Designed miniproteins, single chains. Designs and how they scored, part 46

Each design is a single chain, and the fold is of that chain. pLDDT is the mean over its residues in the fold that is shown.

## One batch from the design tools (miniprotein)

Design m1573
Fold by ESMFold2-Fast:
Structure m1573 (fold): chain A 81 residues (1-81)
Amino acid sequence: MPSLEEQLEAAERAFLRALFREPEEVRERVMQIVTEAVRANTEEAFRAALEELRADPRVSPETQAAAERYFAALLAVRRAR
């Protein structure tokens, strides 16, 4: 089975692929929200970021789902260490 680190790398790559299909303005907004959440690195910050992404009608459902998987993978790695 893939390691938690391998799952995180896969989730990050999937998130970036979804993100780069978005228009530039949407990519910048999503990257800002996600970067701030990752810097805080708390479950609460990740939940707040997902709520912001879901509230923005410009953000595709694919990008939202990829961000959710990326945050879940980050939390799994954090909790294992």
Scores: mean pLDDT 84

Design m1574
Fold by ESMFold2-Fast:
Structure m1574 (fold): chain A 96 residues (1-96)
Amino acid sequence: SAAEQAALEKGKKEAEALLKTTERILAAESVEELLELAREYEAKGGEIDRKIAALLRAAAREAERRGIEEVRRRLAERLEEIKAELEKALEELKKK
């Protein structure tokens, strides 16, 4: 049960970090802002931070090809899904 509680707490923190990252991407007004965010996460040096940075760089490349508004539209749809999954995860954590 101690190992299960540690795994659930880690999952909660990772989900909250992903949600915050998605909201920051949606607030970005340019490709340069996405690249600056990627550099901030790379500087933190964690494994999760490196994965977030890779996602930000992928979003920047897509924005260069399609325009930032199209990337924001797709992320807005995905953000609603992420929020729903996070709510479910938090409710499961409350059952103990």
Scores: mean pLDDT 73

Design m1575
Fold by ESMFold2-Fast:
Structure m1575 (fold): chain A 91 residues (1-91)
Amino acid sequence: SAMEELRQRYLELAYRLGYLRLPLGERYGPQAEQAVEGAFEQLLQLVPPEWHPALRAAYERGLAEADPNISEEELERELEAVDRELEALGS
């Protein structure tokens, strides 16, 4: 269903935000980490409260699986993809 597709998009985005937090913090400092956390908090405000545990779990999984050695090119590509998805979802 369209709602299940939307839910999967939010879960994937939550994971990606968690995944990017560590490499962004290592390269750009605490302001970048705060920006990622802010984006995640905005996602939670856009979805039903019943989805929050799954989104938090996805975000935490992203944090755990983060690659501190991700290349600058890959990081920029992932940031662009995340930004486009956030814009598409209306955040």
Scores: mean pLDDT 87

Design m1576
Fold by ESMFold2-Fast:
Structure m1576 (fold): chain A 62 residues (1-62)
Amino acid sequence: MLDVGEALKALLEKYGEKAGEVPGKEAAKIMGEKGASEEQVEAAAKGKNGTEAYKIAAALAA
């Protein structure tokens, strides 16, 4: 199951203040490393940036 807190930490550690601006596909890949399912990763990758990808993945994890 996706740990949304760990996914956010990983994004911030890798990209810092630019975490919200990274492409949605890059953010989705990191979420997959933090327990997101393949379906959650695919849905998050449709986000235009890291912020949108995180919102999509978090909604699917709820």
Scores: mean pLDDT 74

Design m1577
Fold by ESMFold2-Fast:
Structure m1577 (fold): chain A 104 residues (1-104)
Amino acid sequence: SEMDELLAKLDEIGDLVAEAEAKVQKLMKEDPSADKKKLAELSIQLGSISLTVTMTRRLMREGKVSLEEAQRVIKRVKEQLLEIKKIAPEDVAKIIDKAIEIAE
């Protein structure tokens, strides 16, 4: 069903967002030249996206979100990912690009 396809997209986006967050945390720990303020901002924004994706997946599985509402959430998540990519270091930006591709 179209709902199952959207749920699968959100699951994959959620995994990629978690991967991006793990990379940000690694850079903050291991790179002494890292812009820690920029990475902290990126971490906060990735966490917000992760929460939105996780909550939407749960509500979809519970039948509490319509197809149209799920589509709007994916569109909003894509817009948020495009915005945070602008401040992301290259390795993190590559992961974000994969999430954007899934959100299309």
Scores: mean pLDDT 88

Design m1578
Fold by ESMFold2-Fast:
Structure m1578 (fold): chain A 60 residues (1-60)
Amino acid sequence: AALDENGALGLEIREWLEKVRAGEVTFDELIAQAEKEGRTDLARALRLAKRSFAEPVPAP
């Protein structure tokens, strides 16, 4: 069965998060790339993911 657009976007974000964790790319690079492609939904989702990713690892 085909995934909804939101589901497909979520899987794409997950793949990029793994690359960020591996140090291959940064969130800023991914957001800039999404904006260049006019993928505003992806850029917004990446910004939210950046906030969620940074939140559980706050400096004391």
Scores: mean pLDDT 69

Design m1579
Fold by ESMFold2-Fast:
Structure m1579 (fold): chain A 82 residues (1-82)
Amino acid sequence: SEGERRGAELLAEEQAERVRRRLREETGREEPGEEAAERVRREVERVLEEAKKEGWGAREVRERIEEVAERVYRETLERVRR
């Protein structure tokens, strides 16, 4: 539904902002967090497309969005450490 999609989009923005803040705290720089936040938004678009094809419920979508955010955070932090 439109409400479910809006809820997922809001959660995606919350998670993107959380990743941005965590990276700013860890690195003292804004650019890694900004890039990671944009990547979270982009990857969540793909998650929502897959959810529609697979018939995932709201709980599954939420878990996938949280997994994407955590993965993007860790990959970005690892890249910055190198």
Scores: mean pLDDT 84

Design m1580
Fold by ESMFold2-Fast:
Structure m1580 (fold): chain A 69 residues (1-69)
Amino acid sequence: MKSALITVEDVSDFPAVETAVKHLFPEAELERDEAAKTIRVRNLPEDTDFEELRRILNKITPVEIEEIE
């Protein structure tokens, strides 16, 4: 399983980003940090395409995605 850190520029968009991630990956575990403007995502499939995920989420709001351990 893989993990990612999503940086969201506008904290009001957190619910939309979280909903999109859960729709794509129902098994994903999300941890919001509004002070850091990040969502930590755990339990992503090993074959997760982070570039595609970044493209999808950027259609909703500006985000950056980093693969983490």
Scores: mean pLDDT 84

Design m1581
Fold by ESMFold2-Fast:
Structure m1581 (fold): chain A 74 residues (1-74)
Amino acid sequence: AAESLAKAQEYLEQGKRAEAAGDYETASKYYRQASEAYLEAARQMESRGETEAAKALRDKAEELKARAEELAAK
């Protein structure tokens, strides 16, 4: 979980940097990768009985996926 979260945060930071630079295609790709990493962390937390933490990470993943789709349309 901790490693998957760190990976998700790294992709999120790369996505934010690309978005700030106006590179929406690159930002979209990184936000999508961050979403996938958050889903992996959520699965690990759920397998350990941390259901509320897992739900929060899935909600975050869905938000990032939606943002990636919005940026890809620009």
Scores: mean pLDDT 84

Design m1582
Fold by ESMFold2-Fast:
Parts: C-alpha cells; sequence; structure tokens
Structure m1582 (fold): chain A 130 residues (1-130)
C-alpha cells in the first residue's frame, strides 16, 4: 500500500541520514522524526516516493542519498546568496567568505567537491563582473 511505501522510505531516509552523519543529515533526521511524532508525513518523503516510482531501475537507497546530497547543495546555494547580498559592496571580502564556506562544505561533503567548486566559481565570476 502507499502507507507501507511511505513508512519504508521514512525508515530508509533515517538510516541513510545516520550513515552520512553530517550536521545537515543529523538536522534532517531530527526533522523527519519530529514530523512522525506529530502524525505528519514530510513532503520530502512524498517527493522521494515519486522519484522511486519514476525510476524503478535505480536502487531506493541511491535515490535517497542523491536527494540528501541535493538538499545539502541547496543549503550551500542559500548560504552563497546570503554572502553575496551581505557583502555586495565589498567583493574582496565576499570572495574571502565564499572561500571559507567552500572549505567547510567540502570537508563535510567531499563527494560533492566538484559540484561545490563549480557553484562557487560561478558566484565569484559574478562578483568580479560587478
Amino acid sequence: SRQEQLEEIRELLIEIAEEINTPFAKKLKKEIEKDKEAGKVSTLIDVILQEIQQNPDVPKREIIRDMINLLALMEFDLEVQKIMEEYKDDPELAIKKLEELKKKYIEEYPELSERIESRLETAKAKLESL
């Protein structure tokens, strides 16, 4: 049933978040557990179920890991935007803050290093063109 599929995804998401064991993954696990205690199904679990149904040949654990990684990259993008807005009148300081953010995220997510580097270089190029 759909209810059994949602519970399976919730359990796998918690397990995979524990395995990843980054600050972001710990926060995500805590949010999922709070939603369960409140009798609520997280929107993320519904999105993951849809992705699994659309990609039946891809292992469920791989889809869940990719989703957690995508959410971590989205958080990185939001922090990049905050730095660029806060330090828009000081591009040299903005670049320094972006390099510090990059180092932090690569240490926490070494598997995402190429994607993080690419996103940062795009942001730096935009600052240098202002």
Scores: mean pLDDT 83

Design m1583
Fold by ESMFold2-Fast:
Order: C-alpha cells, then sequence, then structure tokens
Structure m1583 (fold): chain A 57 residues (1-57)
C-alpha cells in the first residue's frame, strides 16, 4: 500500500467525495467503477479508497 502525504490524502478524500456525489446524482453511474477510477488516478488500491469512503460524512 502506498503511503500518501497529508496533501495527497486530502486530495484523495476530495476525489472520493466527488465520486460518491456523482454516483448519487448521475443515473447509471457505478459506485465500483467510480471508486476504481479514483484508485487508479492516485495509485492506491480500491480497498484503500473503500476504507476512506466509509470514514467520510
Amino acid sequence: MKVLSPEELAALKAAIRVALHEVRTIPGASRREELERVARNFGVSVGTVERLARTLP
């Protein structure tokens, strides 16, 4: 698992929030595919993104 800087972690959390908002507002958007895209963009595992998504309000 890649260790992220505080700045990278904040950006990742922001990207996850955007992805979750898109899943809720865009018909047909796949939560899995959106989170996988975020994981690829940040070079982290989908499991890391999923764990962070659970901690978001």
Scores: mean pLDDT 77

Design m1584
Fold by ESMFold2-Fast:
Structure m1584 (fold): chain A 80 residues (1-80)
Amino acid sequence: KQEYLDLAIAAARMAAYYARQGNFDLAVKAGEVALEWAEKAGASQEVIDEIRKGIDYARQGNGEQAAREFEKAAELLEKE
């Protein structure tokens, strides 16, 4: 379980990084990876929702909001 949490955190942080760079395709892909690992880890619905919001903002080209949502998700995952 902890291994899945660590992978989800790393992926969420990478998604935030790509979103800040304006690399929205990679931000979406990293966010989808974060979502997969968070679900396997049994993360809370709040975390799942934040990752999905990050992906949606990245798809819209809103890098600032996408990065904030992904960072929020990583912070919440660290508390689990």
Scores: mean pLDDT 86

Design m1585
Fold by ESMFold2-Fast:
Formats: structure tokens, sequence, C-alpha cells
Structure m1585 (fold): chain A 85 residues (1-85)
């Protein structure tokens, strides 16, 4: 799943950039887009899981923008590494 891994790495970069710019809405958009792409590539079960995780990170970003964005970036990078295998 090199395509999925590359997408998630780019999503992590975009979330990190949006966080630096103070754009919580943009960061949340990239996290949701990443969850949708996981569902498209791995099927509905993976998509449901990814959407639940994305919602948790969305709530985290709304509560503490800097901390929530860092945790979301970490998740996206960890999943990219898993899907490269």
Amino acid sequence: NEELAEYLRKAAEEVEKAAREGDAEKAIKYINDAAKFIGEKLGEGAGQWANDVAKAYQDAIKSDHEKGAKEAVKWLREKAEEFEK
C-alpha cells in the first residue's frame, strides 16, 4: 500500500502546516480526507475505524489546537509506516 502510505504522509505534512498557520478547520479537513481515503483503499471496516479515530482527533484539535494537531500528525505518520509494510 505505497499509495496509501504516501497519501497519509502528505496528509500529515498538510495537518502540520495548517496547525502552524493556526487553521484548525483546514487541519480537520485533511484528517477527515485521510480517513475517507483509508476507507476507499481498505474497505468499509477500515473506513469506519479511521472515521472514529479522525473524529477523536477533530475533538482534540478543537479542545487544544497545538496538542491535537501533534497527535493527529503522529497517528498519520504511524499509519503510513504500517501501510508501507
Scores: mean pLDDT 81

Design m1586
Fold by ESMFold2-Fast:
Structure m1586 (fold): chain A 72 residues (1-72)
Amino acid sequence: SAQQNQAFQDLLNAKRYFNKGELEDAIVAIKNDPRYKASLEPQVQAAEQYIQLEQYDDADVQLRVVANELKK
């Protein structure tokens, strides 16, 4: 969706703090990216766990690692 694409672009640009909804949208966008690989699954799972714990800064860090790998 447009919201998921925007959240993903913001994550790639590393320009803002993400809230729960934006992090969840970014995860969906990452999982639907054709460059997404099984090797990135542990970082995505860690981000999902951090979201459940309301540790959004830690979730953002994990998703930035994934987003940077997808930029290569």
Scores: mean pLDDT 79

Design m1587
Fold by ESMFold2-Fast:
Structure m1587 (fold): chain A 64 residues (1-64)
Amino acid sequence: DREEFVKEFLEKHPDTAKLIISHILGKPVNSNEEALELFRSATKETQDKIVELLKLASQNATEP
């Protein structure tokens, strides 16, 4: 569900996904695997924020 969405986003837009996950969690992210592990270890509230931001990024052609 949420994890699958994040995994697919990491595969399609790795730089964007890692940047968002790193920013929300306040930790450096070096790989797609690390990003996914950090997402899995986060609270439900934090996971919701990450998914929401990733969805916003996917809706807009440009990010920042």
Scores: mean pLDDT 76

Design m1588
Fold by ESMFold2-Fast:
Structure m1588 (fold): chain A 90 residues (1-90)
Amino acid sequence: SELEKLKKELKEEIKKLRDTVSEEELLLFLIDFARDKLKLISDEEAEKLKKAILSGKLTEEQLRKLIKILEYVLGKEAAEDLLKRLETMK
């Protein structure tokens, strides 16, 4: 499907970006992609998640939403790796 193709292309792009951009920039890109290309979240939800990431203060519910988006887009392994890296951002 087109969705599966987009997920694969995004996963490969993320692997390249991971070496050149910050984890914060990568997460913001993923949220924008989920909103604009995949239509998984509303504009309001995307803005709330982006603000939480920029502040370094995700609520447990926001973290669950972020994990769901990342797993949907990247798959479980890549999502877990990215979230582990986010824990080092302060």
Scores: mean pLDDT 71

Design m1589
Fold by ESMFold2-Fast:
Structure m1589 (fold): chain A 99 residues (1-99)
Amino acid sequence: SSIEEQARRAEETYGLPFEAVEAALKAAEAVNNKDYKKAIEYGEKAVKLVQDKEAEKEAEEVVEKYLAENPEIKEEEKKAILAAAKAVAQVMKAAKEIA
């Protein structure tokens, strides 16, 4: 899949953990497909693999502002958006810092 190709390229180019990149990308895809359960599962997996607490805090702040402006978003979708945002933020930050 295109996600597997992106994760493999990140591993080859930056030495990023394939599993973390794949999980973060799958979490984002799951949000787009409204599969909130899988978005949370993949997002949490990516966060556990990377463990960047600063990236987590930054993602939480951005998502909290977005959710405050969109109060009609349901709880399950809120959790999915937050999990995916944390995962993607951690992977993107790691990619920029890896020599």
Scores: mean pLDDT 82

Design m1590
Fold by ESMFold2-Fast:
Structure m1590 (fold): chain A 60 residues (1-60)
Amino acid sequence: SKEQRKEIVISEASKTVQMMLVYIKDKLGELAPDQAAKKIAKLDTQIKNLDAQFQQLLAS
């Protein structure tokens, strides 16, 4: 169904952003740990905002 398709797309997008976060964390690991932690926290907030938008689209 259309709802099943939306769920699949959102699931795949979520997995993709998680993979990107891991990649960025590894790259930032070359910097001081506190710098990496702050940057990752910022990115996590942005990812949560995107997830909220996807949830609104599912509810519509």
Scores: mean pLDDT 72

Design m1591
Fold by ESMFold2-Fast:
Structure m1591 (fold): chain A 65 residues (1-65)
Amino acid sequence: AEPAPSLEERIASHKKGLELSKEVREMLRAGKTPEEIAAWLKEKYGLSDEEIERFKELIEQALAG
């Protein structure tokens, strides 16, 4: 079975996710490209290449929709 993270870890992860989502939306509103946002996320949060690509796809879909 997948190990369940502690309540504190889940809260920290959730908080980071919300902050990240807010920052991305603000950058999109400021006219930043998905590529610029992805580069910033990699530098600021240390995301992996896989995470960067997945996030870039989601941003592009959000802009296209």
Scores: mean pLDDT 67

Design m1592
Fold by ESMFold2-Fast:
Structure m1592 (fold): chain A 84 residues (1-84)
Amino acid sequence: SKEEEAQRIIDMLQQAIDTLRWIIENPEDFSDEEIQKLIDAVKGFIARAEELIPDFPPAYAEQIKALIEEVRRLLAELEEILKK
């Protein structure tokens, strides 16, 4: 169902947020190459999630939009870490 698909995307976005936060808190545990690969993968996932938003019920669409905004904020923080 559309609700089940939306919930899977929400769960994946929440996992991405947790992963990004963990790396931001432990940047020395990762190489610049590993961080860049994760940034690229997460950016691709967000782009795909945004394409699917119009197909979801409004409540799920709004939740996905909010999670994407948080992921973008964390990606910006991680990109600043790579500049060191």
Scores: mean pLDDT 88

Design m1593
Fold by ESMFold2-Fast:
Structure m1593 (fold): chain A 94 residues (1-94)
Amino acid sequence: SKEEEIVLKNIRDHLETVRQLKENAEWLKELYEKGEITKAQYDKALKTYRAVAERHVRLMEEDLKTLEKLGVSPEKIEEARQMLEEARRLLDEL
């Protein structure tokens, strides 16, 4: 259905956002290790990135519930679960 396509796209977009936050956090860590930013600046930015990533993970969890209610195939549900697991792993590494 069109709704199924939209929800699957939303899950992919949320995962991509979490990936970008993780990449940004790695760049900040490098700047901190080079002495270009303070520990306080680094910690503040990471706290913000974690909060944003947590929000996206929660939205993915709700989207997965929506796919289950729509009766999407088990294969597509498993694909969505794998995307959510990857987002959770990236969040845990922040």
Scores: mean pLDDT 91

Design m1594
Fold by ESMFold2-Fast:
Structure m1594 (fold): chain A 61 residues (1-61)
Amino acid sequence: SMEEVERRILGLYLRGAEAAARGDLATARAHFDEMLALMEEHNVPQSAIDSLRAAAEAILA
């Protein structure tokens, strides 16, 4: 379901952010990449994908 996809997207975002907070940028990037791939697989609007990509890049900066 779309609700399950949204929950998985948010879970990957949070895991990526937590990894980045620990200084584990490789793990953070892997979680963010999986999140973005999941969004593309489920035809999430490009504007939403671009927003979360920008948020992920800001966290990794």
Scores: mean pLDDT 88

Design m1595
Fold by ESMFold2-Fast:
Order: sequence, then structure tokens, then C-alpha cells
Structure m1595 (fold): chain A 83 residues (1-83)
Amino acid sequence: DLRRKLEEARRIFELGLLNQEAVNASEELRELQVELGGYATALRENGWSVDEYAERVARADGVDLRRERLIAEEASRLPEVEI
């Protein structure tokens, strides 16, 4: 399930900042980790809340809002990404 994978990706992301080996654990989790980082950056750059982001996406696409919202929620909880 996406929610569980996002929780795992977030933990690996946090561990990845401490241990590079953890970042290479799984290709799927690594892809989610990259997506989480991208969403976190987008939310910070635009100053959007998770709810505002989800509503804007729903008005544009009208689909997969729940999935994108879950990704945005986990992304908002990620530590600050170093440049």
C-alpha cells in the first residue's frame, strides 16, 4: 500500500542523511524518496499547505488526489533537504 511505502521511504530518507547505504536499499523506495523530496521542495517554494495543494491538484486533474495528498503529507514531514 502507498501509505506504508511512503512511511518506509521517509524513514530511509532520514537514514539516508545519516547512512548512504540505506539510500540504496530498494529502487522502489528510492524512487518514492526522490518524489518525497520533490514534493517537499515544491510545498516550501510555493508556501502551500497540504490541504491547499491537494485541492489545487483536484481542480486541475480530478484524479489520484488521495495518493498525491499522502505523498505531500509525508513530504511535509521530511527534514530540510541540503542543497
Scores: mean pLDDT 59

Design m1596
Fold by ESMFold2-Fast:
Order: structure tokens, then sequence, then C-alpha cells
Structure m1596 (fold): chain A 88 residues (1-88)
């Protein structure tokens, strides 16, 4: 469950890192750099790396990326839901 992964990741991050991740997630969603499917695949890859990594610094870096991509994914899903709502 992505929500559980995000909670685990955010526990490793400072408030400043959370704000930065949010801004980057908004930028990624705005620019259309990744599709929903690409973000899901990226998050899956990062989750595996996080589970295999014991180095605290590397774990924090992976946590930042995971949180960023999960936020971008949620923003894209919200946008898709709004578009579908308008069409119905």
Amino acid sequence: MLAELDVEATKLLTNEELIEARREAERLAREGVYTIEELEERIEELKKELEETEDEEKRRELAKEIHKYIMALELLREREARERGIQR
C-alpha cells in the first residue's frame, strides 16, 4: 500500500525536505514528465532499493525520492479524476 510506504518514508524527512518534495512533485505533475504507470514503476523500484539498503544516508535519499514520486502520482490521479468528472 503506497500510503503506508509514504508514512514510513516521511518519518525519515525534515519539514524542509517535505516542503521541497511537495514543490518538486507539483513541478513533475505540471510538466508531465512521467505518466501514472511510470511513477508507479519508479516507486516500486525505489521501494526495493530502500528495503535492501542499510545505510542511513542512502535510506534518507531514497525516502525523499519515494515521497516526491508518491505525491506526484497522487496529483496526477486527482487530475485524471477531475477530467473524468467533467466528461460525465
Scores: mean pLDDT 77

Design m1597
Fold by ESMFold2-Fast:
Structure m1597 (fold): chain A 90 residues (1-90)
Amino acid sequence: MLLSKEELVKQLLALSPEDAANAAAGMLTRLAHDGASEKDIEAVRNAMIEAFLTYSESDQQKFLETLKKIAEEAKDPRIEAFVEELEEAL
């Protein structure tokens, strides 16, 4: 069962920026593995962007740096695309 956007934002904001980045990457990977619909993936990405924009500038930097490291290590184009979306939302 997918969490609501509000519940996802709340859960991400309860984590450190580094832990939130790991959780976000894990959620995107899991949704792809489970064959989630494009709408469900979009809803999760939108919740993550909302949480990210709530962070301080310093915490946004920590989140992005952690996510970029995960993208490089995993070589996952979905995580790379998400990094680009976050940078575009700033």
Scores: mean pLDDT 78

Design m1598
Fold by ESMFold2-Fast:
Structure m1598 (fold): chain A 96 residues (1-96)
Amino acid sequence: SMEQMEKNIADAEKALDEAVSLLEKAGIKLTPGERATARFLAIAEHMDSKEPATVESALRAIARALRLNARLYEHSGDTEKAERYRKMAEEAEKLA
């Protein structure tokens, strides 16, 4: 139902905010663009899900967003930024 989908989106956004707070406490601050990509992935995974969004699932969505950025920078030849994003993703995965 639309009501259930709206609830799932709200739950995913709340879990994402908590995951971002945990990352900031670990010394990792996401840019607005990185947060937007993570939010999109978290919502997309949970819109039609029967499983509730969790902080752990949000941390994995953040890690996927960071690994996407790593692949984009690798493709553009920016190996240093790609490696930095891979390390950030690994830290997010460790917290999950």
Scores: mean pLDDT 83

Design m1599
Fold by ESMFold2-Fast:
Order: C-alpha cells, then sequence, then structure tokens
Structure m1599 (fold): chain A 97 residues (1-97)
C-alpha cells in the first residue's frame, strides 16, 4: 500500500509539471499574438509595420516556432499525459479501496 501512495505522488507531480509546461506555452503564444495583432484594427497597420523589415521577419519566425513547440508538446505529451492520468486514477482508487 505505501509503495502505491509513493507511485501516485510521483505521477501527480509529473502530471502537474506537464500542465504547467502547457500553460507556459499557451501564455507565450497569446503574448506574441497580441503584439502581432495590436495594429490590425484601428487603421494603424501602415504606421506599425512600415519600415520594420528585419524585426518583423524575426518576430514572425518566433511566433511560428512558438506555435510549433506548442503543437509538439500537445501531440507528444497528449497520449503520455492521458496514460499517466489514468494510471494515477487507478492507483488512487486502489488506495481508497
Amino acid sequence: MDELKKEYEDLDKKIKAMDEAMKKADELTKEISEKQGEGMKGGAIIGVNDGISGADAYAEEALKKSDEEGKRLGEEGEQVYKDLVQRARELKQEIES
């Protein structure tokens, strides 16, 4: 029984770590998206985007990489995350039985 509790605690810690990583990726994507879209409404696109050739290209590449990393974390971790959650649920049920 005691080993089951330790295993559950370890799994719970891993699940929380994955959830936090996913939240950080989502927050970063939102921040970049907000900055990119800030001048779109209100007719400021000429003033905002004009003359920022190199910086604009770099920002766009960073946004794409952030999106790719978010997708990779979601897809790569999705099955593992579900397996860990199910395992933790089973262990918790056995401990409570």
Scores: mean pLDDT 57

Design m1600
Fold by ESMFold2-Fast:
Structure m1600 (fold): chain A 82 residues (1-82)
Amino acid sequence: MEEIEKIIEEIRKLIIEAKAPNQEKILEQLEELLEKIRRGDLVEAKELLRELKILIINSLSGEIREKILKLLEKLSELIDKL
């Protein structure tokens, strides 16, 4: 759980630094993702994670997008181990 929370916090920082046009929505969905994981709603968490990946791909570009997508992939792997 601590590693999952750390990855979500790293993604939040990158989103804020990128000044994404839909920053508020992305941050809200990250918080919802963490809540679903904490509740054990792993199927819903995986679905929301997929939606977040699509949102990031459509909202950001370049190195910062690639870094966030790698963190989301690592997060997906950690959820699969729960």
Scores: mean pLDDT 83

Design m1601
Fold by ESMFold2-Fast:
Structure m1601 (fold): chain A 59 residues (1-59)
Amino acid sequence: SLTPEQARRRLEGALAAMEENEVQARVARHETGLSKEELEAMLRLPPEELRRRYEEHRR
C-alpha cells in the first residue's frame, strides 16, 4: 500500500508530465486512466482521501 505522500508524489508527476508536452500527456493519461482535470481534483483532496481514491482507482 502507498502512503499519502507517495500517492501525491505520483499524481504530481503525472500532472507535470501532462504539462510537459502532448506525447507525455497521452502517456500519463493512458497509464493513470485520469484526465488532467481529474488529477487536479484529486490533488486538492486531503492526504488520506487522496491516497484512498488513488488506491481505489488503481484496482
Scores: mean pLDDT 75

Design m1602
Fold by ESMFold2-Fast:
Structure m1602 (fold): chain A 63 residues (1-63)
Amino acid sequence: SMALEQAKREVRRLAARNGGKITREQLAFVARRYLGIPFSVVFAELPEVVDVETAEAFLERHS
């Protein structure tokens, strides 16, 4: 979906600024904004820091 593609682009953009990593908090904001995923879901499933592969797999699983 277009929303999933936008979420993935934002994850990659954020990770590029942080050595290929994104915080769980940053991913939670992206997931909520583009896909309506509650923060509680992100915080229940993921560690405090995730790589792009893990973040994208999470977004795909919940889209």
Scores: mean pLDDT 88

Design m1603
Fold by ESMFold2-Fast:
Structure m1603 (fold): chain A 86 residues (1-86)
Amino acid sequence: SMEKLQAEVDASLEDLARHAVELVKKNPFITNPGIMSLVLMGAMILAKNGDRQTAAEVLRLLADSYERQGRLDDAERLRALADELE
């Protein structure tokens, strides 16, 4: 059914999200846009599934990476989002 397919997709996306999160934790200087976007998606999926604490932690790590890239406005927005999740 469509409902079962959606549940499988959501579970697979959460697993992929957790993997992307671990990549940024191990490589906080990573600047690849695809990986950064995947990490942001991962944080949002974790928050949706109730893991708000891990989502907030990851958003702050991503914000630190954006700050190092000189993307100060993006970093501030992600920190604000992380604060909303706590």
Scores: mean pLDDT 76

Design m1604
Fold by ESMFold2-Fast:
Structure m1604 (fold): chain A 75 residues (1-75)
Amino acid sequence: SLLDQAIEAYEAGDYEAAYTLAVQALNTRSSDWPRAEDLSYLAEYELGKPLGILSGVRAPDDIVEREIAARKQRL
């Protein structure tokens, strides 16, 4: 699936491909959309992109940073 390909790209350190594939997975409107959303957010963080619509800043807050680190380690 697109999500599986995105996870493989993320684990390989190809964050640009991971982001692109995760966004494509989000657009399929499948039951996996929450995982695809989380992965797109993780890839955005690694690419140094602004995080989410409401963040307004490139650097995440302490809670978001801790969550990103935990999810990245779990992958």
Scores: mean pLDDT 69

Design m1605
Fold by ESMFold2-Fast:
Structure m1605 (fold): chain A 91 residues (1-91)
Amino acid sequence: MRFELEITAEEVLSLERVSDTKVEVTLRGVRSFRYRTEGDIRVESEYDPEKDTLRITIESSDPEVIRAVEMMFESLRRHPGQPHRVYVETK
């Protein structure tokens, strides 16, 4: 399994661990958003043009993926406006 995510955004409006397998984040002013998944990882995104917000939902049964995603978005919250990346590779 392989997961790669790169994002640049101005602000993290919310970051929530919805369940042991699911993280939801809402971002404002997303300038770039790219991801690649190989295996049992689900990424969903919804853009609201009225608010200029992007809601991203990431779901995986692998706790290392969920942890890496949360840590990356917490880093983005502290250091907005620059590229943030997560890479996870498991057997």
Scores: mean pLDDT 84

Design m1606
Fold by ESMFold2-Fast:
Structure m1606 (fold): chain A 78 residues (1-78)
Amino acid sequence: MEEEGLKELLELQGKAQEILKKYFADPNADKEEVIKELEELIKKAEEIKKKSKDERVKEAAEKLVEDAKGVIEKLKKE
């Protein structure tokens, strides 16, 4: 179960990197779509954080949430 949570976290980290890379590389990227995808990713990371007993997984999930929230705030101010 906890090992499965780690796998899900790694998949979310990969998705976050892909979302950000796509946004920075694509001049036609929809800002609202990026925000929506990041908000959905935050919710999934929060669930992993609640379900995992591994402190490293919890800390990595929390960092992912903070990084994604920071990007959302920047996008909303643009």
Scores: mean pLDDT 77

Design m1607
Fold by ESMFold2-Fast:
Structure m1607 (fold): chain A 70 residues (1-70)
Amino acid sequence: MTEEEVDELVQRAVEEIKKAKTPEEAFSIARRFLQELRERTTDPEHLRRAVEAIAKALKEKGLDVEVVPP
């Protein structure tokens, strides 16, 4: 996965999150995109960038990202 592909995927996630009507929908979208990214790359740089941008988009909705361990 290239840096450009990561940026494009993140931008799509951000736009979808902004269109979400509920917090649950926004979180579902964020989790889906993060899962896709994790399945495609284990590069910490790519993951860090994506997580940061998606968290920022969720905060735009007044939501915060919390890690929920199993």
Scores: mean pLDDT 72

